# Designed miniproteins, single chains, continued (3), part 90

Each design is a single chain, and the fold is of that chain. pLDDT is the mean over its residues in the fold that is shown.

## One batch from the design tools (miniprotein)

Design m11314
Fold by ESMFold2-Fast:
Structure m11314 (fold): chain A 59 residues (1-59)
Amino acid sequence: STGDEIAAAVARRDAVEELGLSEEEAERIAQMVKDGRYEEARAELRRLALEKGVPEEEL
């Protein structure tokens, strides 16, 4: 849906710009959002952000 595509684009941008993920990692998360797999996208985003050193309190 258009909403899922917009949500995916926003998630991709925020993952790269705010959390310091690679564009490749952000695209994987965006694809999960686009597919409606929100819980998987959230879990993967959190895991990658923690691996990059983002404090848990900022997630």
Scores: mean pLDDT 76

Design m11315
Fold by ESMFold2-Fast:
Structure m11315 (fold): chain A 84 residues (1-84)
Amino acid sequence: MDSIVEELAKKLNVSLDVAKALLAAIKIEYGRGKDLSPEELNTTVHVVLRSLGSDEKLSKEEVVKLYNKAKEWLEKNGLIPELL
């Protein structure tokens, strides 16, 4: 899990906390079986960032962009089952 977080952070050029928040949102989406709205993604990512002690603030547009890149990278590399 830590290796996946580090690789994702490097690929997206984001902090480890942002990478962890994106991975948490992906796990929630797959567990729910329904796509998260941009508003739900923005809320989920920021809630996780605060739980990690991070003060980072991302726009909703940036969250959606990073989330889609993270999800595509994980799906293409067959890593989604390893998160569940």
Scores: mean pLDDT 81

Design m11316
Fold by ESMFold2-Fast:
Structure m11316 (fold): chain A 58 residues (1-58)
Amino acid sequence: DVVLDLIKHELGLTDEEMAELVELVRTKSEEEVIKYLMEKYGLSERQARGVVRAIKAS
């Protein structure tokens, strides 16, 4: 998946960490995942929202 590969490379994730992120998007609220991405990876709210939306669209 091109979108998931781009996110993985941009955030420096392993395949395992990417799978965990996809599971978080599936099981948690958008707000919780946005906060997680902002705190763990230093993303802006806009960037974190974009990542969540991209994963949901994949």
Scores: mean pLDDT 80

Design m11317
Fold by ESMFold2-Fast:
Order: C-alpha cells, then structure tokens, then sequence
Structure m11317 (fold): chain A 94 residues (1-94)
C-alpha cells in the first residue's frame, strides 16, 4: 500500500542517515591525516547533496499523506547530518 511504501522509504532513509553518521564518527576517530579525513567527509557531503532531490520528493509525499511530523523529523535528521559534516570539515581545516 502507499502508507506501507512511505513507511519503508522513511525507515530506509533514516537507517542510511544513521549509517552515514556512524561513518562520519569512524572517519573523525581514525588516525588518518586531516587532508584524508576532509576528502572522505566531502565525498559523503557531496553524496548527501546529490540525494537532496530524492529526500525532497519523499518529504512532499509524506506531507501530501498528512504525515507532517514524520516529514519534519526526516528533514531535520538530513539537515543536521549535512551541518555536522560541514562543521567537521571546517574544524579539520583549522
């Protein structure tokens, strides 16, 4: 059903964001040079930004289904991760 498909899509995106957050933590905890960490974090950030359209479409579908709270939570989780990666890159450049 449409509701089951939306629930599955949200669960998959939230799981993917959690896996990316764990990868960010692993990169930052590594003994690799700052330049290597920045390159890896930039690759993750570029991937997130490239998928912005897919997330925007899912959010629009959730709002159309009256699931604004879920849509807001998904947007917040995505933007929080984007900001966390940007801040980590800037900190490594200092």
Amino acid sequence: SRDAALDEAVARFMAALEQLRQEVERILASDEPAEVKIAKLQTLLDGLERNRGAIDRLIAALRAAGRDDVADALRAAYEDLVQEIREAIEELKK
Scores: mean pLDDT 90

Design m11318
Fold by ESMFold2-Fast:
Structure m11318 (fold): chain A 77 residues (1-77)
Amino acid sequence: SPAESALREIDELEKQAKEAIEKGDVETLENIYKRAQRLKEAVERARGVLDPATADEVLERIDKLMKLIEEGIKKAK
């Protein structure tokens, strides 16, 4: 399903973000942030075809990922 695909992508992005934070790799964090932004836009556009609770869950996870990346970038700078 689109929601399962999105959640799997979020899981992979979270893993990559945590590794990049540990390494202080700001360039990788900025790239993951852009990917998270695009995923958020895609999910918002798909709200009409997704179950509302599922869409909210996916968006909440993206927001947590973006916040994690923002905090990682601030610590590295």
Scores: mean pLDDT 84

Design m11319
Fold by ESMFold2-Fast:
Structure m11319 (fold): chain A 98 residues (1-98)
Amino acid sequence: MAAAADAVRAIAEGVKEAARRIIETGDEEARRLAEEALRLAEEALALVDAGDVAGGARAAAEAAELAAEAYELMGDRESAANLRAAAEAARALADEVA
C-alpha cells in the first residue's frame, strides 16, 4: 500500500529529526534512548523500502516510543505526547497492513 508506506516513512523521518534534537540537547540517558530510536527509525525506512510495510510500521512505533521516553526525561511532555501519538498511528498502520 503506497499510502501506508508513505505514512510510515513520514513517522520514521519525524522520529529521526526528534532523535537528532535530543542527541544535541539531552543528557546521557536521553541521548542513549534517542540513539536507539534513530537506529530503529532507519531500520523502519529500510523495511518499507524492502516492501515490509508492517515490519517498518512496527519499527517506527518502537522508535517513536523511545524518542517519547527521552523527551519525557527532558521534561518536554508536549513533544513526548506527540511522539506517543505517532507510535499509536504506526501501530494502527502495522495492524491494517498485516
Scores: mean pLDDT 87

Design m11320
Fold by ESMFold2-Fast:
Structure m11320 (fold): chain A 80 residues (1-80)
Amino acid sequence: MKEEVIEVLNSVDLNDIDAVVEAVRKLFEKRYPDKPDLVERFTNAVRLVLRYAKEKGLSREEILEMVRKVVDTFEAELAA
């Protein structure tokens, strides 16, 4: 999952927060169709990361690292 999320992020403009969030939402809805609340929480977390990164002027690599951590956190929650 994490690699698929990063691949999607590499194909989109990270400054277009709404487009990024929508792409990530679709990927997670496909992977976790029975967990809509989890998908919503994850997409909101990604949106917050992207907004924070834009305000702080973070690089693409720094943004990708933050998103990787978000994915890791949610995958760990799903494995519990």
Scores: mean pLDDT 78

Design m11321
Fold by ESMFold2-Fast:
Structure m11321 (fold): chain A 64 residues (1-64)
Amino acid sequence: SLQERLEKQRALAREIVDRMEEALIDFISEVTGVPREELRAAWEAGDSETVDRWVKEAIRKLLE
């Protein structure tokens, strides 16, 4: 049914987002040297200011 297809698509989308978030956190950690656990804690707490600073630092290091 359409309902079952939508539920499967939502579950798949959530799994993809979760995997992408993990990959992004791992990448930022590798580039910036910030511990993965510290990055995950800030991300899960919704500390957008701290996350934004780390993202900008990772971009800066990549463009050097």
Scores: mean pLDDT 78

Design m11322
Fold by ESMFold2-Fast:
Formats: C-alpha cells, structure tokens, sequence
Structure m11322 (fold): chain A 94 residues (1-94)
C-alpha cells in the first residue's frame, strides 16, 4: 500500500511537470513531453487500482495489487525523471 501511495504522489508531480513541459515545448520536445504525461497518467491509474486490490481482503487480489503497486511506482519514477528532463530541454531550446 505504501508503494501505491508513493506512486500516486510521484505520478501527480510528474504529470504537473509534464503539462508545463507541453506548454513550453518546441516541435522537437513536444512528443517526449506528451509521452511523459501519458506515462504519469498510467502510473496514477494503476496505483489507485492497486490500492483497491490490496484493500479487498482477497489474498489473490492483494498479490496482484502488490505487483501493480511495484510496477506503478517504477513507471511514476521514470515519468518524473523524463518530465524533468524534457522540461529542462524545452526551456533551453525556447
């Protein structure tokens, strides 16, 4: 559950940064900014689903939820890194 909550927090931060990157993007950086935003949205969605599965009380659903939380946290971290990198590049090229 803690990993799912961290994934939601990092995913929301990544999405905020990615949205800013989209606004200041060049034609060259726009695809990367959109990709980081979509990854962040996916990570948030999967983390929220993981929380529901973990809270279900069903051991099989809890196991699936834990794996989803691990995957969501990894994707949220990647999205945050990518969003920061594309924002920096977009500001340097603008």
Amino acid sequence: MEKAEEAIKLGKEALKIAKEAVKVSSKETLPQAIASALRAIGAIFNAELAKKLIASGDPKKQQIGQKLADDALRDAKIALKDAKEVLKKSKEEG
Scores: mean pLDDT 86

Design m11323
Fold by ESMFold2-Fast:
Structure m11323 (fold): chain A 94 residues (1-94)
Amino acid sequence: NAAIKAFAEGKYEEAIALYDKEIAANPDNAEAWLNKGQAYFELGKYEEAIEYYEKAIEIEPSAEYYGLLAGLYLALGKEEKAEEYLEKAKEIAK
């Protein structure tokens, strides 16, 4: 996958453009939304990263995705939001 290769090489803007093509072909591809969010996080664009992580969760709610969003909120110093999403991850994991 060209998008994954671009991401692995640190070419985050190129990876985003390739993930946008994947999303255009399949808007329900939660993994593509998550990967786009991760690329935005690597670029320091945290608000956009949150938006795309939330989109991935909307498509496919999972303990893993809630945990990743919680980790992002912790990195931003938003402890209360992180605790909220960790609790959601715990409830889905049951």
Scores: mean pLDDT 84

Design m11324
Fold by ESMFold2-Fast:
Structure m11324 (fold): chain A 66 residues (1-66)
Amino acid sequence: MEEKLAQQSEESKELAREIAEKFLEALKKQLKILEEYIKEKKELKGLSIESLKSLKKSLEEALALA
């Protein structure tokens, strides 16, 4: 029973890695877009520039931990 769970666990780990890699790529792309908006001093639907900078910092910290 444990051998079958271990094999499925490895397949799940590989799938999780692919999802994580795609998620990191999406985060990097979002960070780039967010940086452009901050440079243009654009407000996004009522979000202040300070909120956008805070969001960017949180995303950069999350990306650094990954």
Scores: mean pLDDT 66

Design m11325
Fold by ESMFold2-Fast:
Structure m11325 (fold): chain A 74 residues (1-74)
Amino acid sequence: MLSAEEKELALKQIINKLANELVEKNFSLSKEEAEELAIKLVNEVEGLTPEEKEEMIKRVKEALEKIYETFKSL
């Protein structure tokens, strides 16, 4: 199993990758497409249990909503 620090680093890396993809595509990705990418990135993290993957997906989706709200309000 990953340590708490390793899980936090993985989460930050996933959020950064998603933010990069959104910027590169000028936010032309739909919310659904961004959520699918989030799920794929979480599933690429080795050493997570299914429960930990669900928790990380939830946190990444929360971060995505905040990112979309911020950029759509600009």
Scores: mean pLDDT 77

Design m11326
Fold by ESMFold2-Fast:
Structure m11326 (fold): chain A 74 residues (1-74)
Amino acid sequence: SSVLEKLLEEAKRLYEEIKKTGDEKAIEEAERALKEMEEVIREIEEGKLEETIGMFRLMAYHSEIWLVLEQLKK
């Protein structure tokens, strides 16, 4: 759905900001969470995961990426 696409787009935007910091561990952690978001969306599209459950998982991974970026703002 358009909401799933917007969540992934926002997560990718946060990931780009994290990459600009050059912190390799933060980049790796954010990349892992982003790949998990892409997998969740794929499972929803393939009918392997209920959209509501998938939405909560996407929000959780998005929050993980956001927290990584916030920890770098010091």
Scores: mean pLDDT 85

Design m11327
Fold by ESMFold2-Fast:
Structure m11327 (fold): chain A 89 residues (1-89)
Amino acid sequence: KEEFVKKIREEAERLRKEALPLLREWLEKNNENTAENIAKAEAELDEQLDAYIAMKIIDYEKKDELKEQLANSDKAERKKLIKELIEEA
């Protein structure tokens, strides 16, 4: 499990590294490159990558019921569940 989670985290980090310059370039092109907008966009990217990691862990552990729970949760509850799942791994 730990080796699998490490590989998925490394993949997510690679995706983050590739996405950040494109996201910042898009904000600059639209004159929205304020520190607040950059921080918000980076936080949203991190949330999506955390969701990706969580889904891969659920698939590995065959806990399909957690996928349904996440899909039926509101945004705040989903974020909390994803964070807890990643912290346990």
Scores: mean pLDDT 77

Design m11328
Fold by ESMFold2-Fast:
Structure m11328 (fold): chain A 98 residues (1-98)
Amino acid sequence: PTPEQRRQEAEDALRDLEGIAEKAPEYAKDPVKSAIASTAANILFTAIDFLDAPEELRKRALEVLIRFEKTVAENSKDPQLRADEKKAAERYEKELAA
């Protein structure tokens, strides 16, 4: 793919990730929906990283992913999901700070 195509795919993936993050409070109410949404969010972030997206897009994707993970952790009643999403958010926050 061309650099322009990779950038467009990364921007599209970021838009999809932002959409998932916006619905995170709703997904957090159902363990199955939370798991599916979390998987989708992580696949989208991996795609952005794989596409060698500009650093600005990658950092924005990390910020959106952190927001998603924290929202699920705060709104989920599943103790294991809360712990896993909180740990994921902390990992991504460390990466963003580096």
Scores: mean pLDDT 80

Design m11329
Fold by ESMFold2-Fast:
Structure m11329 (fold): chain A 65 residues (1-65)
Amino acid sequence: SEREKLIEELEKLAKEFEEKGYTDVANGIRKAIEYIKSLPEEEAVKQARNLIEGAKKLMEDLEKE
């Protein structure tokens, strides 16, 4: 399902943040995944897409010197 695919993408992002040393961000994403799993599919998809976009932007901002 779309929900499962987006959750997998969020789990990959959390792992990437953790591998780069941003453990608090990774833990925040994992907590958000648990919340998203509790939502109906359409709401879960919307929340997951918004979080993926925000996480990608945060990664870009953190990597800029």
Scores: mean pLDDT 84

Design m11330
Fold by ESMFold2-Fast:
Structure m11330 (fold): chain A 61 residues (1-61)
Amino acid sequence: MEEARREVERHLREYREHKERGDPQGALEHFREASRLSHETGEVAYDDLEEFRRALEEERR
């Protein structure tokens, strides 16, 4: 449980770093992994993932 939560947080941090670097494809990959792990474990708040997803959708427009 704690390991999965840490992995999700790490991927969300990588998402932010890649987004700031101007690498949307790298950011999307990390977000995708965070989402998958969150769904499998049920430990991480979906609110954070939904917020990042909205940001990605706006950037893709």
Scores: mean pLDDT 67

Design m11331
Fold by ESMFold2-Fast:
Structure m11331 (fold): chain A 80 residues (1-80)
Amino acid sequence: SAAAARQAAIDALLAQLEAITGDQDLVDEIRALMAQGFPLWEARLIANSPDKAEAIAEAEKLRKKWEEVLADVEAMLAAR
């Protein structure tokens, strides 16, 4: 599946990051955040944030706002 192929590619990139940086704790935290449903770019930002709770809240707020915009666009297209 496309989701499985994407996950395999992400796992390969994280393995390369671990090999380059030697920081298994960072890579493990990114993997854990992605398992919670965060995409790679958000998980990386949260893992590197000094305030993880604030970073998570900000990411969730932005995601909700984007979903509202997408719903409005879909409604507009359905009206045509």
Scores: mean pLDDT 72

Design m11332
Fold by ESMFold2-Fast:
Parts: C-alpha cells; sequence; structure tokens
Structure m11332 (fold): chain A 84 residues (1-84)
C-alpha cells in the first residue's frame, strides 16, 4: 500500500498500530512524502492470506490517512487483469 503524507513518519506509526490491531506485521519504507507499507511475512503467506493482509493494510492505511489528513495513492488489488 502506498500513502502520501506531509508527516510520513507519523502516518507510518499510525498504519503500523492499526495493522497490529488487525494481527498484521508490516514493513514500512519512507521515501520523501510517500509511505510504502507491505506485510512483513509475505513469503510465509498463501495467495489468499496475502490478498487478505493487503486488504486489511489498505483499510488501516485509509483510516490512518483520514485521521491524519493524508492521501492514499496506491492500493494493490488482487492480480485481476481487469483492474490494470
Amino acid sequence: VLVRSEDPERLAKEIEKRARERGLEVDVIIDGDRVYVAPANLHDLSAEERAEATRKLAEAAEEAAKELGAEVVGVPTDLDPAAA
């Protein structure tokens, strides 16, 4: 999940908190005003679990963005050719 914020460090912490409340461990990469968030244990997850974790991360990111006035830029969808 990609989110853009004026305060990416604060946004990253809020996303991590909300993801942990949903039982998700996350990797966070900050690049300028952008925060990239992904499930930390991606290789241990099945395809269905990766899709679920990504959806829950997207929800956590949207809630955090709404609270902090940030913009959600990109949410990975399940690999659907119609969604490209």
Scores: mean pLDDT 69

Design m11333
Fold by ESMFold2-Fast:
Structure m11333 (fold): chain A 101 residues (1-101)
Amino acid sequence: GPAPGELLRVAVEESEDRMTVTAAVHVRGGDATLIVRATKTKLPNGEVKVEVEARLVRGFQSTPLDLPEVRERVASLPPDMTPEQFAAAVGEAAREGARRL
């Protein structure tokens, strides 16, 4: 099976003013997947809003997780990152989060 902390999937969804990245990572010591979803929205005033959601998936169960360190890391990323750079950074934040579980 996948190694603990292994990045299983990164999905990117883009629109004119919004980018959503969903990263799935295998959790150490369990048959579980950490899913981190980060949404970056460009507001009409030029400000950037970042929202981060995390869930632990085990079999058919999906449980919300509060991972402040993952949220803070993603929220501190440069607002002018390309979609590819943002996706890679979210994936790495998710991998680090999974290593702590």
Scores: mean pLDDT 82

Design m11334
Fold by ESMFold2-Fast:
Structure m11334 (fold): chain A 61 residues (1-61)
Amino acid sequence: SMLETLNELYELMANEDYQRLRELLLSKGIPEETVEKVLELARKGDFLGAMELAAEALKSL
């Protein structure tokens, strides 16, 4: 489910596991450009922005 996916994304961001975060987002069919933007926000500590962008991307698939 989307909520399960968002929970996994949050955990990966909190653990700074950017490689797994990238792989998870790509596996869901999110475009590379959007994945890189999510990673940029996560690295800056903007977890809310990263989660919102990821959620919007998942809804548009």
Scores: mean pLDDT 85

Design m11335
Fold by ESMFold2-Fast:
Structure m11335 (fold): chain A 60 residues (1-60)
Amino acid sequence: SAVRAALEAFLARAPKLIEELEEEKRKAEEEGDLRTAAQLYAAIGILRAAVSFARALLER
């Protein structure tokens, strides 16, 4: 299934992307860039939710 392949590809890459965004958020917080930190926090939340949904879909 093309859908299954896309979800598996996403799940393979998402953990590393989340790790990279967490590091960028930490740097933004250290530099006092609260706007960038807030945007990164939101992006990380969206990606984590997408990972949970993708895993749930693959369990069917």
Scores: mean pLDDT 86

Design m11336
Fold by ESMFold2-Fast:
Structure m11336 (fold): chain A 113 residues (1-113)
Amino acid sequence: MSFEVDFASSDTAEARALARELQSRLGPRAAALFARYGPDNMKEIALALARAAAAEARALAARVGGTLSVEVERVAEDEVRLTITLRKDGATVTVTIRASGVTVEEFEEAIAA
């Protein structure tokens, strides 16, 4: 089992600042979850991080007056991708979480809570 987290932003100072703020909030959470659960519990880490990412992105979107889109997609036989995109005044910030051993329904449930 494995998971991956990627951050991307449009090539503007505002987009980079928003991406850094989101990374600053999620980085310590990811590290704490990894320390708590370890590598054998990657699914639990991925689901907990998906919840945190969705919550932080919603809070940031509300604060800056941006819009949020969230997509969950099966990208391989045993891999699901969560994509969270925040848009504000031409700035775009994307958080992508990919995980094996997680279903689309499990990611959708995690981000809804």
Scores: mean pLDDT 80

Design m11337
Fold by ESMFold2-Fast:
Structure m11337 (fold): chain A 66 residues (1-66)
Amino acid sequence: MRAALERQGRALAEVIRAARAAAGSPVSVPAPVLDPRLTDEQVDALALAAERAAASGDASLVVTEV
């Protein structure tokens, strides 16, 4: 549970970092809100989606899906 939530947070941080690198400037995004009702599987799925978005540099996609 805790590890999965931390992983989701790290994945979101990587998406933000990739978006900033692509834009060449700091990107302002809302603080991530983690729902404590999320199961470990749901958190892992969000983390995977965030990692995929980071690879493409689209942080907005992850924010919309979260």
Scores: mean pLDDT 52

Design m11338
Fold by ESMFold2-Fast:
Structure m11338 (fold): chain A 61 residues (1-61)
Amino acid sequence: SARERLQRAADEIMADPRNADAWYELGEAYRELGFEEQAKAAYRKAVQLDPNNEKAKKALE
């Protein structure tokens, strides 16, 4: 579920706040929940940490 995805991403970020993939997953969870602005912020953070994260870059288009 989106709630489980949110919790998993949050736990991964807590363990490693520089994990770009975890920030991307947080963005996906927020998007599923309808929190578009929070999703965009998470995707931007993922791109900031890894400029080659194509999934996060595509999510911001």
Scores: mean pLDDT 88

Design m11339
Fold by ESMFold2-Fast:
Structure m11339 (fold): chain A 117 residues (1-117)
Amino acid sequence: SEFEKLLKEAAEKLREAAELLRRALEASPEEAVRLLGEAVEKLREALQLLQKAYELASPEKQKKIEEAMEKAGEALAHASAAYAELAAGGDEAEAREHAREALRKVEEALKLVEEVL
């Protein structure tokens, strides 16, 4: 179904974001900026796909997709904060903590999406 296709595409974007965040945590600050920027874009794409899936979902499934969108949105906020901090040459430890929290939220969002599939 179109609903399953959108959720599978959202899950793929969340997995790509998680991998980029894991790589960013192990990278130099310069490479981490690039990887965090890519993770932010993947999270934006995932949120758009989740929104489309939400519109096609039954009321029962809408609640889980809403929770996944909330977690993905929190991940986007943390990934964006990590990106902004490192791009400005700011606190690397604070940026790393934001990246870790983003990764945790991506993994929570992915689990919720997989529960609906």
Scores: mean pLDDT 92

Design m11340
Fold by ESMFold2-Fast:
Structure m11340 (fold): chain A 67 residues (1-67)
Amino acid sequence: SELDELQAEIRRLNAELAKQSPPDPALLERLIALLERMRTHPSLSDVERQAIAAEIAELRAELERVR
């Protein structure tokens, strides 16, 4: 499913970013874009959408720190 593919790519990007210091801004932007796509899926619960929104906020803060 598209959701499973998004989750797999998100996990790969998180693993790659965890190896970097400082994190690559382009990979952070890509991760944020994938999380925003995932958040809009109708199969997600409100709790899951809130968790994704919180992760997006943290990643946006990190992106501002490395720019």
Scores: mean pLDDT 84

Design m11341
Fold by ESMFold2-Fast:
Structure m11341 (fold): chain A 60 residues (1-60)
Amino acid sequence: DSVDHLLDSLGDAGVPPERLAELRRLYEAGDWEGVAALLRELFRDQIEAGREAARRIAAE
C-alpha cells in the first residue's frame, strides 16, 4: 500500500526503475535499514541531478 505510493512518487521525481525495484525488494524482505540507506542515496542523487540540470538550462 504505502510502498506503492512511495515508489510512484519517486518514479515521478525521476528515480530509475531499477532503483525502484530494489526498494520494493528490500521492503518485501523487511530490510528497513537497507530501505532507509537507499532512500538517503536517492535523495542525494536527485538533488545533485536537479542542480546539474538547472545549471545547464541557465547556461543556454
Scores: mean pLDDT 73

Design m11342
Fold by ESMFold2-Fast:
Structure m11342 (fold): chain A 95 residues (1-95)
Amino acid sequence: SLLEKFEEFAQRLLEIAEKTLSPEDVEYLKGLVEEALKLFRDPSVSPEAVLSFLIDKAIEAFLQGRGRVADLLLRLATAFINLYENGELPELPEV
């Protein structure tokens, strides 16, 4: 399912984060990823609202000096777009 693919992508993204980010930024990102997954699992929440959440949180992270968190949130947003539009996942870049 699209949800299973998105959850798998999110898990891989968090594995990259654990290798590249501070422990504080990893915990911050984990919280946002879990919130995004809860929104995606909620049938009352539109795909546009999930995407807007991810983009808004990426901008917020960037403005807080969490540029690496912002990049990973944008990767997650791109994965969401690709899954919603065509059922495919993009490759995660080497970090």
Scores: mean pLDDT 81

Design m11343
Fold by ESMFold2-Fast:
Structure m11343 (fold): chain A 66 residues (1-66)
Amino acid sequence: MSEEEFEEAVKQMEADLRAAADAGATPEQIRLLAVRYVNKYAETFEDMTRLSEAVAAVVARVLAER
């Protein structure tokens, strides 16, 4: 994926995960939503690796705010 597509995907994922957390989603539900984003946007192993690292950071930030 392009750098712009990666940045947009991460931004959208963080927004959606924050909204889910605000709605009372559990840490397990937040992690499952994050995995769904990786599966949706990753077309290559490199995309999967980059998104997985970004996902781990986003999930940690979202859960730390609860």
Scores: mean pLDDT 77

Design m11344
Fold by ESMFold2-Fast:
Structure m11344 (fold): chain A 56 residues (1-56)
Amino acid sequence: KRLEAYQIVNRLSPEAASAVVRDIVSGTLPIEELAEELLKRGLVTEEQAKEIEEAL
C-alpha cells in the first residue's frame, strides 16, 4: 500500500521523489495526491502515476 507506492517512486526517480515524499511526511501534501503531484512536476509518466495511485 503506502510503502509499496513509496518504493515505486524511489525506484523511478530517487532524487526528485525525495522532495515529494518529505512533503507527504510533513503533512503538506496528502498521500492521495502523491501520483498527481509527481505527474504535475513532470517526474513520472501518466502510466507510472496510475500505477502509484493503484498501489495506494
Scores: mean pLDDT 72

Design m11345
Fold by ESMFold2-Fast:
Structure m11345 (fold): chain A 58 residues (1-58)
Amino acid sequence: SAADLLIQGLELASQGRYEEALEKFEEALRLDPDYEQAREYLAGVLERLGRHEEAAKL
């Protein structure tokens, strides 16, 4: 589910695995485009990776 993907992304981000966390949050939003929490965490990871323009488009 989208929620399970969010949890997986959060676990990966806690380990510093930001690119893998990004993939999980993107997949969560693909399954549920209105998932505000996944969008917020995706933006946070994008900012951490220096991808500020992509974060701003969310």
Scores: mean pLDDT 85

Design m11346
Fold by ESMFold2-Fast:
Structure m11346 (fold): chain A 123 residues (1-123)
Amino acid sequence: NLEELRKAEEERERQLKELALELGRWNELLLKAIAAGMPNEVIDLISERIRELRERYEELDPQLTEEDRKKLRELFEKMEKGIKQILETESTYIDPETAARLKELIEAGDVDAALALLDEILA
């Protein structure tokens, strides 16, 4: 049935678009968390979520070559190393309750609330 095939293609395209948007939001969250001086535990949680979303995107996108997947993995590893280097050089005081609340929002997958909290901290 051609209609069933079209619906399957539309659903896959929708899932790819949603994953791309979610990846963008989690990358924004990562940059803001670094700028706010969040502890390594929080940065590692965000980085792990980005890794999971990237893996799902790679599995779902039939146009990604094996070379593209390797490049994405290498870029992620460089990003992680860069983050660790920045965190080693920064002297930032973070309220433990604020860090704990951000961690809860990240673990719940509430990226909108997490971004809003970081926007308040960075304002």
Scores: mean pLDDT 74

Design m11347
Fold by ESMFold2-Fast:
Structure m11347 (fold): chain A 97 residues (1-97)
Amino acid sequence: EKREKIIELLREVLEAANRAAARAKTIELEARLTMAAITAAVALTYAEKGKLSAEEAVEMAERVVRELEEAAKEEPSLEPELERAKKALEKLKEIAE
């Protein structure tokens, strides 16, 4: 169950990053958000293999949230995706406790 919850939450982070990348208005912003999505996808893959700790999942999700925070400053329309990713990160932190 703990592993399944980590997978679910990392998938939410990945989906938020992918939706933000799809909505990005500049090539530079799309590229940065695509790399954030790749970070989330790698974390999800390792979680599915049972090779990712809850603490590592938090660290990877924090990197994705940081990129979404910078993106939302440039493009406020991305704020909903930032809030989705932040909500998933807070739940990951609860699991890592």
Scores: mean pLDDT 88

Design m11348
Fold by ESMFold2-Fast:
Structure m11348 (fold): chain A 82 residues (1-82)
Amino acid sequence: TTGTATFSDGRVLPATQLSDNVFHVEDEYFDMEITLDFATKTATVKFLTTDQTVTGTFTQTGNTITITLDESPESTITITLH
């Protein structure tokens, strides 16, 4: 399944659903794998080019998932599935 990832700065990137809880988001500047834990409502964002990992929390409403990063609470990633 495909979708879009919208960032709090207004940037919109393509998102690909790899499994029920894993999403891939890629552009010219970064390559990310996002893993959701529905039991704890936590998100893990792995930057595949640097092996850096950041964590956050998420909420889900229907096909829309909003992730808030622990290191930058003003920064959000919204995934909308089509």
Scores: mean pLDDT 77

Design m11349
Fold by ESMFold2-Fast:
Structure m11349 (fold): chain A 88 residues (1-88)
Amino acid sequence: MEAEKLLEEAERLIREARRLAAQAPSVRDEVDRLILEAEIQIGLARIYLGVSRLTGEDPELLELAKKQAKEAIRLAREAIELARRALA
């Protein structure tokens, strides 16, 4: 549940970053790069969650999934901040 909630938050932030990037063409390439990096972290978190489910919910794998999901949130927030600064 915790890692899944973090992934939902990361996906919500990525949608916001894309919405803002559409209004800020001057930073679009850099925002798209940060979004791609965030999506890679989401993919890694999902792999750890999948492996955890196969191994009886190994707490180390759950912590790795949470770590990658938090990294995705950080990258998505960086993308939002970059887009917002371009719009200010």
Scores: mean pLDDT 86

